Designed miniproteins, single chains, continued (5). Designs and how they scored, part 36

Each design is a single chain, and the fold is of that chain. pLDDT is the mean over its residues in the fold that is shown.

## One batch from the design tools (miniprotein)

Design m17234
Fold by ESMFold2-Fast:
Structure m17234 (fold): chain A 81 residues (1-81)
Amino acid sequence: SLRDILLEAVAVVNAADRGAAPEEVKARARQVADRLLPYLSPEEAAELRRVMAELEAETDPARQRALVHAIAIFAQELVRR
């Protein structure tokens, strides 16, 4: 469900904030993004894919956390609809 995806997105944000391994955070964020894609408009899906591409390339921990938070916001916005 969308709420289950949101709960995992929040868990990924919390893991990143606690200093979990970047590769684990990226892998879990990819799973969240993949689960969100069917619920998004083409424009929203393009933006989520852009955020995911940026996260895969990002090496700065603070920017990685911001990108993971951006993915969680997609889930939050969908649950609020």
Scores: mean pLDDT 85

Design m17235
Fold by ESMFold2-Fast:
Structure m17235 (fold): chain A 70 residues (1-70)
Amino acid sequence: GSMLSDEQIEATARELHRRYPELDLEEIRRLMLELRRQGASGGEIADALAERFGLDPEEVARLMARAVAR
């Protein structure tokens, strides 16, 4: 898959924080930026977010897809 843009990372981080207010927005953002720096795809980033924060991978993938659809 294509690499996420800065705008797509910000949109995804904000949507996750909105749905799960207990998750730190800065921690979500840092993880996504670090994984993108390592060449991770959007799908790989979604899987990593789900693992890191104990969320359902399918739910994270759906939230990311909605956030990046602009």
Scores: mean pLDDT 84

Design m17236
Fold by ESMFold2-Fast:
Structure m17236 (fold): chain A 84 residues (1-84)
Amino acid sequence: MKKRLVDERSAKFGGANGSTILKFSLRAAGLLFEWEEKIKVNNGESYEIKARAYLYDDNRIEIHVEIYKNGELVKESRKVYELQ
């Protein structure tokens, strides 16, 4: 089922390749959006960023972001929005 764009957010993450722009688009169904980026910095460290958005039956949207450094989770953010 097609839903209209409810909200569009962008965030910037810095790294060895400059910056990565994270953009969310909201769609119908459980998993609305999923994005993953892998970054290797000049000092030999590796970063992985995972972002997902979920729609719940009670009109909640959860946006979940995880940042991994050398395979270890170092940062996690969850934000829940009410649609009404």
Scores: mean pLDDT 59

Design m17237
Fold by ESMFold2-Fast:
Structure m17237 (fold): chain A 80 residues (1-80)
Amino acid sequence: KAEELAKKAEEALKAGKYEEAARLGVEGVAIDPKNLEAANAAHKGGLQAGKSGQMPAEVATGYALAGIGGALDAGGEGGK
């Protein structure tokens, strides 16, 4: 479920496992595009994974953008 993936992604972020957080966050967004926690984890995880060298910058950017896209979708549809 997206909620479980978001929770695991947050735990991965806290543990410094940025690549894992980005992947789990993107999976959560793919299941539920309105899950802001998953979108946030994908965005933060992607950025930190790129900065820390846990994944290539272009791949990390892809995960971060997927997180932003999910958050925008959630804001536009969830608010109305």
Scores: mean pLDDT 72

Design m17238
Fold by ESMFold2-Fast:
Structure m17238 (fold): chain A 82 residues (1-82)
Amino acid sequence: MTLLVTLTVKDENGRVIASDTKEAKPGETVSLTFYDPRINETLSFSFTVPEEVAPDSVVTLTKTFTSSSGRTYTATATVEAI
């Protein structure tokens, strides 16, 4: 089964600062890496795709990260069966 994974990262203001769309298989790990010039750091977020995704279902996975400077990021992976 092929899954479509849409990865987005939002900053502390809810603005999308990085996004990517990837094809993945159940149980595969997908990652999004981006550079934030405001903190001069490269950040990476990884999600493991669920092994069981029902046809016509959407699964949303969310992670939150706070930098040493107090900036909060919300990374979201939306998984769709295609």
Scores: mean pLDDT 79

Design m17239
Fold by ESMFold2-Fast:
Structure m17239 (fold): chain A 118 residues (1-118)
Amino acid sequence: DEAEARAALDALIRSGAGVSTALAGLLLLPRERATPELLERQRRANRAVIAGASEEALRMAYIALDDSLSEEEKRRLLLELATEEDVDLILASAERARAEAAPESLEINRELLREALA
């Protein structure tokens, strides 16, 4: 069901990254579940997640998901905030999110992170 699917995606992101908050703990929807109703529920849930997250975790997630940045720029910026091992895991987590999540679901997280860090 929807709760199990969300928990599974979050667990995959965390396990792939080896860190507890690689993408700030933000929830994602798979393509098969990306209805307007569920995307609005994701947006509301992730606003609460962002309110409880550290600025450092939010910045790392924002950099990892920012499509305007090159791979080299992402790595350089993330290395100012985390170890090389953590940066590799964060970038791998972001790539997995792109592969498994609906594009609309990822864009909600990019928008929310941009708003939080403005």
Scores: mean pLDDT 74

Design m17240
Fold by ESMFold2-Fast:
Structure m17240 (fold): chain A 91 residues (1-91)
Amino acid sequence: MRSNLELLREIARKVVDKLFDPTATEEQREGAVEALVEQTASYYASRKGVDASIEEQLELLEAASREEFEALLEELSKYIPVLKEAYEEVS
């Protein structure tokens, strides 16, 4: 079974592929993927009322139940519609 962060990185790659400039380098795309992963972890930590470092925020998201992680993705899909499509493609 994929971890939450592994699944999130796969989702983020699909989102970046859908929204990012098709002429962008692989390095630029990986940068965008990591930024999306970090922003998602930060949002989750803020939702939990946790003031933490980026590393701690990522650990918190990794430790979340799959059900809670999926609920987070559904909430974020209200603001990033392609996120739901990306999630369905990697599930």
Scores: mean pLDDT 80

Design m17241
Fold by ESMFold2-Fast:
Structure m17241 (fold): chain A 80 residues (1-80)
Amino acid sequence: MDDELSQLRQQLLDAFDNSDLESIDKLLEQLEELARDHPEKVIETLEQLKFILEQQKPQKPELAEKILRRIDEIIERLRS
């Protein structure tokens, strides 16, 4: 689980660097699916991603904002 979350986090950051929206969408869906069994670990991973993306936002503001919105929506659903 922890290795899988670390891999997904790195893959999402790589997809962000490549502006690969299709991969980003798929990776976020995979994280949300994993949260069905382990919501706390996925929420922690998503919050780590939010922190990193906020720091990267000045480089790719539109893409970062889109991903941050999706992450917030996922966290809200998992906390509900």
Scores: mean pLDDT 82

Design m17242
Fold by ESMFold2-Fast:
Structure m17242 (fold): chain A 86 residues (1-86)
Amino acid sequence: KEELKERFLEAMLNQDGEEAERLAKELEELGVDVKRLAWIAMAKVENLDEELVLELAEKQEEAAKNKDEETGRKISEEYRAYKAAV
């Protein structure tokens, strides 16, 4: 489980989309929150503030749980704006 998480992060760092996709599916089958791991991996790859990216990920999960599409869209816009500013 932890080994698969580490391999997923390595695949993202190496920009190996096929390996990352395969590992994401295996992690989902094990009940791991792959969306959260993807946010962490993106923060590392794009050299972004992990704390800010995780905060946005938490807001996105809450919006999804409440089926709040407008808030989800706003979070995606904030992520894109932050990425463009770095």
Scores: mean pLDDT 71

Design m17243
Fold by ESMFold2-Fast:
Structure m17243 (fold): chain A 108 residues (1-108)
Amino acid sequence: DRAAEAAEIITTSKDASKVSGAFLILVSLRNEGREEEVREAARYVAENSKDDESKGMALIMLVELGDEEAIDRAIETYEKVIKEAKEKGDEKLEKSGKEMLERLKKIK
């Protein structure tokens, strides 16, 4: 289904716009009440993606779906994303990562 296709795009695509579009598909499916399909897709991305940004976003989705075990993993992943973004001078990614980290720490 669309959630599994989105997870495959996120884990296999090197195109940032396709990855972003696939995450928007997962958000849309969650809003439609397809929470278990999105949960399976997010777990797949968290386990199989080599990109820390994609792992972090997938872990955030799991947190929003009630997987409290994902909170600590998401915090650690976003701290790593922020550090890497800062080292590379990616100001947009650093800002986005810091905003997500602040939200995660508020939930914990």
Scores: mean pLDDT 82

Design m17244
Fold by ESMFold2-Fast:
Structure m17244 (fold): chain A 67 residues (1-67)
Amino acid sequence: MRAEAQRHLEEARKAVLDGDGEAAARHGIKALQSGASREEVEKALREAGEEAGDRATLDLALQALDL
């Protein structure tokens, strides 16, 4: 994976942990643009949502990304 894609996946994950679905979606889009797959973005967001116990933030991010 390209370092830029990995950085954006990490930022998207942290945004979900912080309860910021909009920031998570923005970083998810940047990860996709940097070479991450839709599956990698979805997995990172779902893992973060499970860790945080915050389904509302996860659902917001996934809906904004059409995932």
Scores: mean pLDDT 81

Design m17245
Fold by ESMFold2-Fast:
Structure m17245 (fold): chain A 79 residues (1-79)
Amino acid sequence: MEEERKREEEILERAYALLDRLLELGALTPEEAAELRRLLEERASVEEEEALLERIAARRAPQAAALSERLAAAPRPVP
């Protein structure tokens, strides 16, 4: 019982962290980020969340390549 709830919390935590990073990098519009957050808060539906993320990735395909490089650089502190 508690394990299922813990899984949901873990997914939400990871999703929020990802949203925050994508917003900082400009990969997501504030509207898209708000919609994802709303979905997570209301139902934490992984399937629907993945579908939305895939759609966003497709729309942002030209920027995705540049963002991939910046995301890789973000966890590495560089002077």
Scores: mean pLDDT 62

Design m17246
Fold by ESMFold2-Fast:
Structure m17246 (fold): chain A 92 residues (1-92)
Amino acid sequence: SSAIVEELQQLVERGKKEGKEEEAIEEAKRRMTELLLEKLVEAEEKDPSKLDSLPEEVKELIEKYKKAKEKGDEEEKEEVIEKFKELLEKES
């Protein structure tokens, strides 16, 4: 299994032991969303054309996340992660 999958499993298992399973699941969802944004930023930096097929809303979130990282704006990064998580939940 990948290190990411193991990290997420450990977060959920810890939450169950502490009686905070729902909180742990939400933390795992946030972490997955952050990792997805990081991969999308990396893909855009290597080949911007790979973003051409993505919805405009997703492209805007990727650009905001990239700018927040470049500025070291942790509050903006967290806001983008939350907005992207909400977008992914809405599309499911």
Scores: mean pLDDT 77

Design m17247
Fold by ESMFold2-Fast:
Structure m17247 (fold): chain A 63 residues (1-63)
Amino acid sequence: SLEELARKALAILDYARRKGLTPEQAIAELVKAGLTEDQARRLVAAYEAGPLTLEQVKAILEA
């Protein structure tokens, strides 16, 4: 479901931030989790600007 995908994406972003992964490495992990490359890039860019809520992640995935 969209909610499960969004929760998984948020967990990956939090992990990437804690481990100091590069934006490209974070994008690769999100794509492996089932996101399109465009979705992953938009999500990583938004997350670099600041922490995201689950609702914000869902909105980005639907765009």
Scores: mean pLDDT 85

Design m17248
Fold by ESMFold2-Fast:
Parts: C-alpha cells; structure tokens; sequence
Structure m17248 (fold): chain A 73 residues (1-73)
C-alpha cells in the first residue's frame, strides 16, 4: 500500500518535471508564445512541488511504521 503510493508519487513528479522542461524549451524556441509557455512551466513546477510534499509525507509514514516494528522486537 504505502510502497504503491510512493511509486505513484514518483511517477507524477517525473511527468510534471518533463512537462516543465518541455515548456521552458518551447518558450526559448518560440518568442511569440513565450509568456504562455512560461505560465505552463510555472503550473507544472507547482504541481511538482505538491507531489514532492506528498512523497515526503508518504516516506515519513513508511519510516514511522518501520520504527514501530523495530520497537516490537
């Protein structure tokens, strides 16, 4: 369960990172639409940040669970 959540969050982060990098690259190649591509890159960066926060939360929960199991020794 927790491992599946972490895997899904990694996938989401990678998708948003690729989207951001692509938008930034297109903005450099097309000056007429640069502002639109920059705005799209900002939205992807915000989504990436949120996915990162969720990933950190999931990793913290996994660490807490491992610590509880260690305590039961």
Amino acid sequence: MMETEIAALYAAENINRVGRDTSLWLGKRNPKNRQTFLEHARLNAESERKSRELLEEAERRKREEEERRRREL
Scores: mean pLDDT 71

Design m17249
Fold by ESMFold2-Fast:
Structure m17249 (fold): chain A 84 residues (1-84)
Amino acid sequence: DEVRKLVTQAQYLIFEGMMAEDLEKREQITQQGRELLARLAALVPELREFVDARLAEADTLNPMERHSQVISLLYRVVQAVREM
């Protein structure tokens, strides 16, 4: 049931991330998204390699691209978990 709670948090964070216009707020949301993704990957081993690889890619991007990548990854992970 912990996975369901994290999915709900991720859905809310996706919405806030899409609405964030301030650089500081975007960085905070990006960091929260990374933490949620790491927790979801720990609880859903099938997604672990995928999430780890995508987060490593995000580290090579500028802050704006990193934000978009993390929000996109949250959306993809939420969809994958819901379809399991």
Scores: mean pLDDT 84

Design m17250
Fold by ESMFold2-Fast:
Structure m17250 (fold): chain A 71 residues (1-71)
Amino acid sequence: KTKTLDELTDEFNRLLDELYDKMATLSPEEREEVLARVRELTKQFIQAVKNNDIEGMEKVNEELRKLIEEL
């Protein structure tokens, strides 16, 4: 609720780094599925940034954490 755009952007980038590290152990097909989800989440994040939608940015970061947990 009090996070800045910069803090949420830093969090998004850190979550992507963690996700890509975990993806190194996946098959090519599994990686393609995960990358498709990452593309959709990235689009949502960009739209939230353009709209100054802090809640939308947090929601995308929560979905990224969930995706990482499923790997």
Scores: mean pLDDT 83

Design m17251
Fold by ESMFold2-Fast:
Structure m17251 (fold): chain A 80 residues (1-80)
Amino acid sequence: SEELKKELLELAEEIAKEKAELMESVEEREKMNKKFTPLAEKLFEALRKGDKEAVEAARKEIEALIEEERKKKEEKKKKE
């Protein structure tokens, strides 16, 4: 069926798109890891010490990093 072929083609395109994102995410994961490593260390140290102020500071830094990542994905989505 022509309809079945169209569905398969759409699925193949979706899979290719997700695979491309996954390959990009590996590179972006390494970049994020470099940014997260010092933040994770600070967060863990603050958590171990029970330092509420340090925990909040680390959380805000993490939130800023997440917002940066969200902006990047939003910009990619705008390119149709």
Scores: mean pLDDT 68

Design m17252
Fold by ESMFold2-Fast:
Structure m17252 (fold): chain A 87 residues (1-87)
Amino acid sequence: MPAVPAAVTEAYLARVAELAAPLREILERYAAGEPLSEEEREALLRLMEEIARLLLESLREAGWPEEEIEELEKKLREILERDRALL
Protein backbone atom coordinates (compact mmCIF):
# COMPACT_ATOMS: atom_id res chain seq x y z
CA MET A 1 0.00 0.00 0.00
CA PRO A 2 1.48 3.38 -0.99
CA ALA A 3 2.06 5.92 1.79
CA VAL A 4 -0.03 9.10 1.83
CA PRO A 5 1.93 12.36 2.48
CA ALA A 6 1.20 13.93 5.89
CA ALA A 7 0.02 17.20 4.32
CA VAL A 8 -2.61 15.35 2.22
CA THR A 9 -3.78 13.34 5.26
CA GLU A 10 -4.03 16.50 7.41
CA ALA A 11 -6.03 18.36 4.72
CA TYR A 12 -8.35 15.36 4.28
CA LEU A 13 -8.99 14.98 8.05
CA ALA A 14 -9.64 18.74 8.40
CA ARG A 15 -12.21 18.61 5.58
CA VAL A 16 -13.88 15.49 7.05
CA ALA A 17 -14.12 17.20 10.47
CA GLU A 18 -15.61 20.32 8.83
CA LEU A 19 -18.23 18.25 6.96
CA ALA A 20 -19.07 16.04 9.97
CA ALA A 21 -19.30 18.76 12.65
CA PRO A 22 -22.94 19.82 11.87
CA LEU A 23 -24.02 16.14 11.92
CA ARG A 24 -22.20 15.07 15.12
CA GLU A 25 -25.44 14.19 16.99
CA ILE A 26 -26.80 12.18 14.04
CA LEU A 27 -23.49 10.29 13.70
CA GLU A 28 -23.42 9.43 17.42
CA ARG A 29 -27.04 8.20 17.36
CA TYR A 30 -26.36 6.15 14.21
CA ALA A 31 -23.23 4.59 15.79
CA ALA A 32 -25.34 3.68 18.86
CA GLY A 33 -27.84 1.90 16.59
CA GLU A 34 -30.62 4.39 17.32
CA PRO A 35 -33.40 4.98 14.76
CA LEU A 36 -33.00 8.06 12.57
CA SER A 37 -35.67 10.25 10.96
CA GLU A 38 -35.90 10.37 7.14
CA GLU A 39 -34.27 13.84 7.11
CA GLU A 40 -31.44 12.63 9.40
CA ARG A 41 -30.87 9.53 7.21
CA GLU A 42 -30.67 11.72 4.07
CA ALA A 43 -28.20 14.08 5.78
CA LEU A 44 -26.03 11.13 6.91
CA LEU A 45 -26.06 9.59 3.41
CA ARG A 46 -25.01 12.94 1.87
CA LEU A 47 -22.21 13.23 4.42
CA MET A 48 -20.96 9.71 3.63
CA GLU A 49 -21.05 10.42 -0.13
CA GLU A 50 -19.07 13.68 0.36
CA ILE A 51 -16.49 11.97 2.61
CA ALA A 52 -16.07 9.15 0.06
CA ARG A 53 -15.58 11.68 -2.77
CA LEU A 54 -13.07 13.66 -0.71
CA LEU A 55 -11.14 10.47 0.13
CA LEU A 56 -10.87 9.48 -3.54
CA GLU A 57 -9.76 13.01 -4.53
CA SER A 58 -7.13 13.08 -1.76
CA LEU A 59 -5.74 9.69 -2.81
CA ARG A 60 -5.49 10.82 -6.45
CA GLU A 61 -3.67 13.98 -5.28
CA ALA A 62 -1.29 11.74 -3.25
CA GLY A 63 -0.44 9.82 -6.45
CA TRP A 64 -2.14 6.51 -5.62
CA PRO A 65 -2.41 4.08 -8.57
CA GLU A 66 -5.67 4.65 -10.47
CA GLU A 67 -6.34 0.88 -10.33
CA GLU A 68 -6.37 0.95 -6.50
CA ILE A 69 -8.53 4.11 -6.50
CA GLU A 70 -11.05 2.44 -8.85
CA GLU A 71 -11.23 -0.62 -6.56
CA LEU A 72 -11.75 1.60 -3.50
CA GLU A 73 -14.42 3.66 -5.34
CA LYS A 74 -16.34 0.47 -6.20
CA LYS A 75 -16.15 -0.73 -2.57
CA LEU A 76 -17.28 2.67 -1.24
CA ARG A 77 -20.19 2.70 -3.74
CA GLU A 78 -21.22 -0.78 -2.53
CA ILE A 79 -21.08 0.38 1.12
CA LEU A 80 -23.12 3.53 0.36
CA GLU A 81 -25.76 1.56 -1.60
CA ARG A 82 -26.01 -0.97 1.26
CA ASP A 83 -26.36 1.83 3.82
CA ARG A 84 -28.99 3.59 1.67
CA ALA A 85 -31.01 0.34 1.55
CA LEU A 86 -30.73 -0.10 5.35
CA LEU A 87 -31.61 3.53 6.17
Scores: mean pLDDT 76

Design m17253
Fold by ESMFold2-Fast:
Structure m17253 (fold): chain A 78 residues (1-78)
Amino acid sequence: STPTDEELEQGVTNLENTVQTMINNGQLTPQQIQIARQLLADLRKAAEQYASPAALKKILEKIDAIEKLLKEAEKKLA
């Protein structure tokens, strides 16, 4: 089924919360970063294909914020 704007926004919000929880608990491993990046790539593709223009802008901004968190966490693991 085609994802709705609400489903796409919820997907990004859920991933943001999961990533932040893993960072706060020291559980964000290199493997988890790779998994999160794949999920972000999948969400970006779905949003670009199915989201309304207003929802797309919000979703892409949230995806970029999550990628920034992942990059900052990755630097701390090095």
Scores: mean pLDDT 88

Design m17254
Fold by ESMFold2-Fast:
Structure m17254 (fold): chain A 66 residues (1-66)
Amino acid sequence: MEELIERAREEAKRLFEELVAQGVPVDEAVSQAAKHAYDLLVEAGVPPEEAAQAATRIGNELLKKA
């Protein structure tokens, strides 16, 4: 589970950096990256509630570093 969450975090960070580099506003880039992390976790079999909590944490981490 931790490995799966870490993969989702890495994918979300990459997407966030790509979106910001393309001129997408930080708030929208964070939202899109967090949604991507959520989708990855749910597809991998993580329960929706746990996936949402993990995606929220990832989004907050990205926003703090922006």
Scores: mean pLDDT 82

Design m17255
Fold by ESMFold2-Fast:
Structure m17255 (fold): chain A 77 residues (1-77)
Amino acid sequence: SRAIDLLNQALDRARQNGDDDTVSLLEKAIDAVRNGNYEEARRLLQQALHRAIINEDLETADLIQQALRIVEEKLKQ
């Protein structure tokens, strides 16, 4: 899944930065995507995006934003 690939990249970056809260949110979001729970995934990704922006981690924020767009497209189906 393209969304899961993007989220795994975001997760790896959050781990390298020691941002345990963003790591936890991204792990839950990946599980939600795997289970087809796109509404829960959207909520978790919005929280993770907000944290990445506050932490000025623009690379992680961009990856989360790309995954969020894919999740939102799934919700339109």
Scores: mean pLDDT 88

Design m17256
Fold by ESMFold2-Fast:
Structure m17256 (fold): chain A 66 residues (1-66)
Amino acid sequence: SVEEQVREKARELGFSEEEIERIVEATKGGLDAVQRELLRIALERPEPEHNARLSELGRFIESLLK
């Protein structure tokens, strides 16, 4: 499922279980909802390395939802 693929990719990228579940829940609202949630997470912890992982995950999810 899309949810399981997103969980696996996010876990590989080192996101916390809380972050993973927030992102998975956002996939139910489509790509726009995912992008908004990723931005919220980035603003909560504005670190370059974390932001790079969020960008990679966002591109992965876009490939699944398009």
Scores: mean pLDDT 86

Design m17257
Fold by ESMFold2-Fast:
Structure m17257 (fold): chain A 70 residues (1-70)
Amino acid sequence: SDELIRRLAEALVERERLRERMPELSPTQYSAAGVRIAALDYEIAQLEKQLPSQSDLERARELARRALAA
């Protein structure tokens, strides 16, 4: 569904933005970011299982790429 595609794109964007900030974080912030990335990895895997087609997955990835480029 469009809602699942949007949520997957949002999770992909949040994960990538956290990864980009990792080199600038304190040790405590780095550990917290790692925990959040693990939670996002789990959510992404669950959302990918709920999307029945590769076209829907590609649409979510394209939305994420576009958001990250803005």
Scores: mean pLDDT 87

Design m17258
Fold by ESMFold2-Fast:
Structure m17258 (fold): chain A 99 residues (1-99)
Amino acid sequence: MVTVSIPASLSATQGGTLSIPVKVSGDEKGTLKVEALLVNPETGEVLARASGYVEVGGEITLDLTITAAAGTYRVLVYAYDPETGELVGGASGTVTVSA
């Protein structure tokens, strides 16, 4: 099992970019696919997504383009085995979008 860590609270401006530092740690070595989603917490609607590859023990920054209105949203990050598509870890946080 791997541990995925992101900041518990993030901020962005409407029309700007939200940069999400994703740290992956674990006792196993290998490359993981990580996906970040910006989600409306009331509806579950996915408003933005980005993905990349990171090695266990490393860090990647995922950039989301913010077209959502000002408000408070959920960030969900999922880590997958890129060969099998198996979900191996995840993290969540909140983001405040300002006008």
Scores: mean pLDDT 84

Design m17259
Fold by ESMFold2-Fast:
Parts: structure tokens; sequence; C-alpha cells
Structure m17259 (fold): chain A 81 residues (1-81)
């Protein structure tokens, strides 16, 4: 099975958004991290199981919080084997 999620991160400034995007992109399980607005980062996540996906989402949320931002998971998908 393959688990995917999209997380949208909103930061207080463009400087924080750029720093958060770089840090998020370096996390295990993040397949893509990009700027979707001047203070908004969109991260695409993938994991072989739901526990690893949850840990990756937690990591993204921790990076967002450390940069004064907020994170929302907006899409989640499970593919059959």
Amino acid sequence: MRYTATVIVTLPSEEQAKAAMKAIGELPGVTSARMSGPTVVTAELEAPDGTELAETIRGVMEVAASHGGTAVAVDGRVEPP
C-alpha cells in the first residue's frame, strides 16, 4: 500500500516561508515542497504505511510551528496493494 498527503503551511513572512520550504523539503517522506504563495508552502508527502505518513505530517507541522506558522493537511489517499 502507498499513503499520500498534501500539507499546506502558512508562514508569517516570505523569509520564514522560504526557510520552512527548504527544511520541509529535507524531511524523509516529503516528495515535493514548493512555494504556492508569498507566505504559503505546499508539501506533498508519501509513505509505505499510515504510521510513517503520520510521522512525516508531524515533522512538517513542527517545522511550521518553529517558523511561527500553521499547517493543514488537506488531502489524504491510500492506494490498494
Scores: mean pLDDT 78

Design m17260
Fold by ESMFold2-Fast:
Order: structure tokens, then sequence, then C-alpha cells
Structure m17260 (fold): chain A 84 residues (1-84)
């Protein structure tokens, strides 16, 4: 079963968001969405890590300090992460 637990720390100017959960290596690209301040953002790519329970989402555009980021994976939304 795929789950989404959290998003890693995100900083001003980042294009990469670390997603943590369970069995994330099984998720196809089309089942991943990223929202910044409630608006869906274009994803450049999803990068698997050495941990099957984590992946990195690369956005087409960088985030701004104070933005609120959420990730949806296979219909499950992460908690909110505020950009530092």
Amino acid sequence: MVTVESIGEVYEGDTSVLVKGTNLHEVPFEDVKVYVNGKEKKIKRVIPTSNPDEFVVELEEPVKKGDIVTVEVAGQKSPERTVK
C-alpha cells in the first residue's frame, strides 16, 4: 500500500521537494501532484532515491519563502510544509 506521510524541509529558491511515505517507488508519474498555495504546479520529473519510501519531485519553477507546499500521491495528500 502506498502512503504519504510528510514533505522534507523546503527553502526559498528550491525546485526539489522530498516526499516521504511508504512504497513510493511504486507510484507512476501521473499519480503525483504538487500544490503551492493551493495551486497545482507543473512537475518537471520525479526522481527515485536509494530509499524506496522516498522520492524527490522537481518543479518547473522555484518556490518562494512563505509558500505552502503540499504533495498528492495516488489521491493521498501530505501535510502542509511552509517554505523557509
Scores: mean pLDDT 82

Design m17261
Fold by ESMFold2-Fast:
Structure m17261 (fold): chain A 98 residues (1-98)
Amino acid sequence: LSEEEIEKIRAILKEKGYSDEQVDRLVRRITRLLSLSAEEIVSLATGMLLTMHAMGEEQFQEAVQMLRLTAEILEEIGRDEQAEALLKAIEIAQENAK
């Protein structure tokens, strides 16, 4: 990620009401995701969501909401392929959580 892209992500998160600490944490997570291929994102995000489902419904729903927010931010910065990969991971995990 360029410094310009990082500042854009920070601005979006602050506008949505996240604290500076939450923004720093989310920026680190998004930066890690953008180092991965779409296929790697699908595999890792699906595994994470299924792990959260095993911990409980509340943990699963929190993880789903976090990934939906991340996908929205990725679309806003033009990373559509990675955003679609996260949404696909959510769909796969929801089907397997039944």
Scores: mean pLDDT 81

Design m17262
Fold by ESMFold2-Fast:
Order: structure tokens, then sequence, then C-alpha cells
Structure m17262 (fold): chain A 103 residues (1-103)
């Protein structure tokens, strides 16, 4: 299904952008290597869960796919906020761009 394919492409772009932002904060000394590793592991799990659930639910509406993505992305943002409120705001901006592309 073309919609599912485009959605998965945008989720993979989201994951890449989030990973790049985590690396930017790590390289700037704003977060520790341990914090960056934990966030990347959470991001990888969230990305896998989003893609797998979309593939397991070919009957899902676009709104259901968006809602699932938003819930998973919000969990990553919340964990980032415990480490750095500034990083959480950057990840919210990335999520907003992804939502514009998949809406």
Amino acid sequence: HDLVHQFILEINKWASAVQAEINKFLNAGEISEKQAKELKELLAKATQDIVQHILDHPDWSKDQMIAYFKAQADAVIAKAGEVSPKLAEALKAIQAKTLEKIS
C-alpha cells in the first residue's frame, strides 16, 4: 500500500533526524555518552515498534497510524526532557515536521 510505504519512509526520516539531534547535543557536551546511548536505544525501539505495528495493521486508518507514531515519539521526547529540556524542544520540532509530512 502506497500510504503505508510513504508513512514508513517519513518515520525513518524522523528517526534519522532525532538521532542526528542527539549526536549534536552529545558533541556539544550538553548530554553525556550514557544519556545519548539510552536515548538512541529508546529511539531504535520506538522506531521498530512504529514500523512493525503499521505493518501488522494494514487495516489502520491514517489517523490511527499518526496516533501511534505520536504516542511513541512523545515517549522519546519525555525521556529526552528528563535529560535536557532544550533537547526535548528540538525533538518536538522534529516531530511537528514529521506530522506535517504524514498528515
Scores: mean pLDDT 88

Design m17263
Fold by ESMFold2-Fast:
Structure m17263 (fold): chain A 111 residues (1-111)
Amino acid sequence: SLVDIVKGWIALLVSNGLEIPDEVEEKLLELAEKASEETKRLLEEVERLVREGRYQEALELLDKALETASESDRPLLLVARAAVLLGIGGEENREKARKDLEEAIKLVKSL
């Protein structure tokens, strides 16, 4: 399920030293449960691409989706992109992941 995928991404972010408040994690999982069918399919495809090591293709899908994302879908897409960036690795990608997570947390707190 998308909820299980998002739990996996959150676990990856936290295990890599990024901080996510428990209340924000709970709200992200609620957003995952309520996500549109289009957003669910896109994030399932991102998870599949990541499992196959196709990080650049996953990043391109997320970048395109973020250009037109609704405010309610944006936090999930940002968490996904942060996880993909950590998967690619490197200090620049880690910093981009941190900024994406910071934006996602801010958006969730404003919802």
Scores: mean pLDDT 88

Design m17264
Fold by ESMFold2-Fast:
Structure m17264 (fold): chain A 65 residues (1-65)
Amino acid sequence: MKLVIIRKPDGTYEIYLDGKLVGKAKNLEEARKLVKEVEKKYKVKAKLIEVKVEGKEVIVTFELE
């Protein structure tokens, strides 16, 4: 199961679980809270796989175990 976080050019964050949008965050603190809520809900831990910079966006991919 993959968790993807996209940092948008305006500083907001979009969070995707297996390609589905599960949340939006106004800042890094809210994005971090959403990741912890997903970990707690599914009883999994997020492992960092990849960080990509795509133009003005930062894309961070985690594997959930």
Scores: mean pLDDT 82

Design m17265
Fold by ESMFold2-Fast:
Structure m17265 (fold): chain A 78 residues (1-78)
Amino acid sequence: MLSDEKVFLIAEFEFELLKEFNLSKETRDFILELVKKAAEKASLETLKKVIEAILELLKKGITDKKVLEETVKKVLEE
């Protein structure tokens, strides 16, 4: 079970995805699932780094599922 702080952080991230990025439902659902899986393993601080790394990729127009997945894996290994 995720902490309230992690649940709130994921909700804020989902809102940011809907507000700032015009993503397909498939891509948004993939990103949210990826972040939720990371949240089960990561500390709150590491989860913040995962979210920031994804947002930086999206700001650059990178929506490739493999790149997003590899980036999250790299952040989790640090």
Scores: mean pLDDT 83

Design m17266
Fold by ESMFold2-Fast:
Structure m17266 (fold): chain A 87 residues (1-87)
Amino acid sequence: MKKEEEEKRKKEQEEINRMIGLILRAIGLIFDLELLGAPEEKLEEYRKRLKEATKKAFSDDPKTREEGIREIEELIRELEREIRELK
C-alpha cells in the first residue's frame, strides 16, 4: 500500500515548493536592493534574518516552522517597502 506514502510525499513537496518560492523571492528582493545601492551593513542584516527564518521554516517542530514562514513573509514585505522607497 504505497498510496498513503505518495499522497504524503506530494503534500510535503508542495509545502517545500511554496517555502522555496518565498525564500527565492526574498533572495531576489535583497539582490534588487543591493543593485539600488543599499548599504552593505543593511544587506548583511537582511541576509542574516533570511538565514535564521529559513532554518526555522525547515524545522521539524510545526510551531517553529510557522514562525519561520511568518518571518520570511514579513521580511519580504519589508524588502518590498525598502525597494519602493529607493525607486
Scores: mean pLDDT 81

Design m17267
Fold by ESMFold2-Fast:
Structure m17267 (fold): chain A 102 residues (1-102)
Amino acid sequence: PTVYTPLSPDQQKILNEFVERLRRALTDAKDNKASPADTAKVVQGILDELMARTKNFSKEDQLTILGRLGEEANIIMTALDMSEEVLERVQQLIQEKVDEIR
């Protein structure tokens, strides 16, 4: 049988917190017409905070949280009509964190 491990309520709470932080940061970047590089720098700071907050989690749980955050980031950026360059830079930053954990 395939084993599926959902996020715990505490892990889901952290994910929801960082999705909200990401939404605010991306909305602010869009409103201020921030460059793709400046937008990526803000997202990098959010990802660094997420990694610090999840440091005691299992490797599998960290990967699950990053994967779900990446999906939410795509939804937010698409809804905000952000450029393809911003989408690619943000996904690359998330992938770099995934590769560091693997």
Scores: mean pLDDT 83

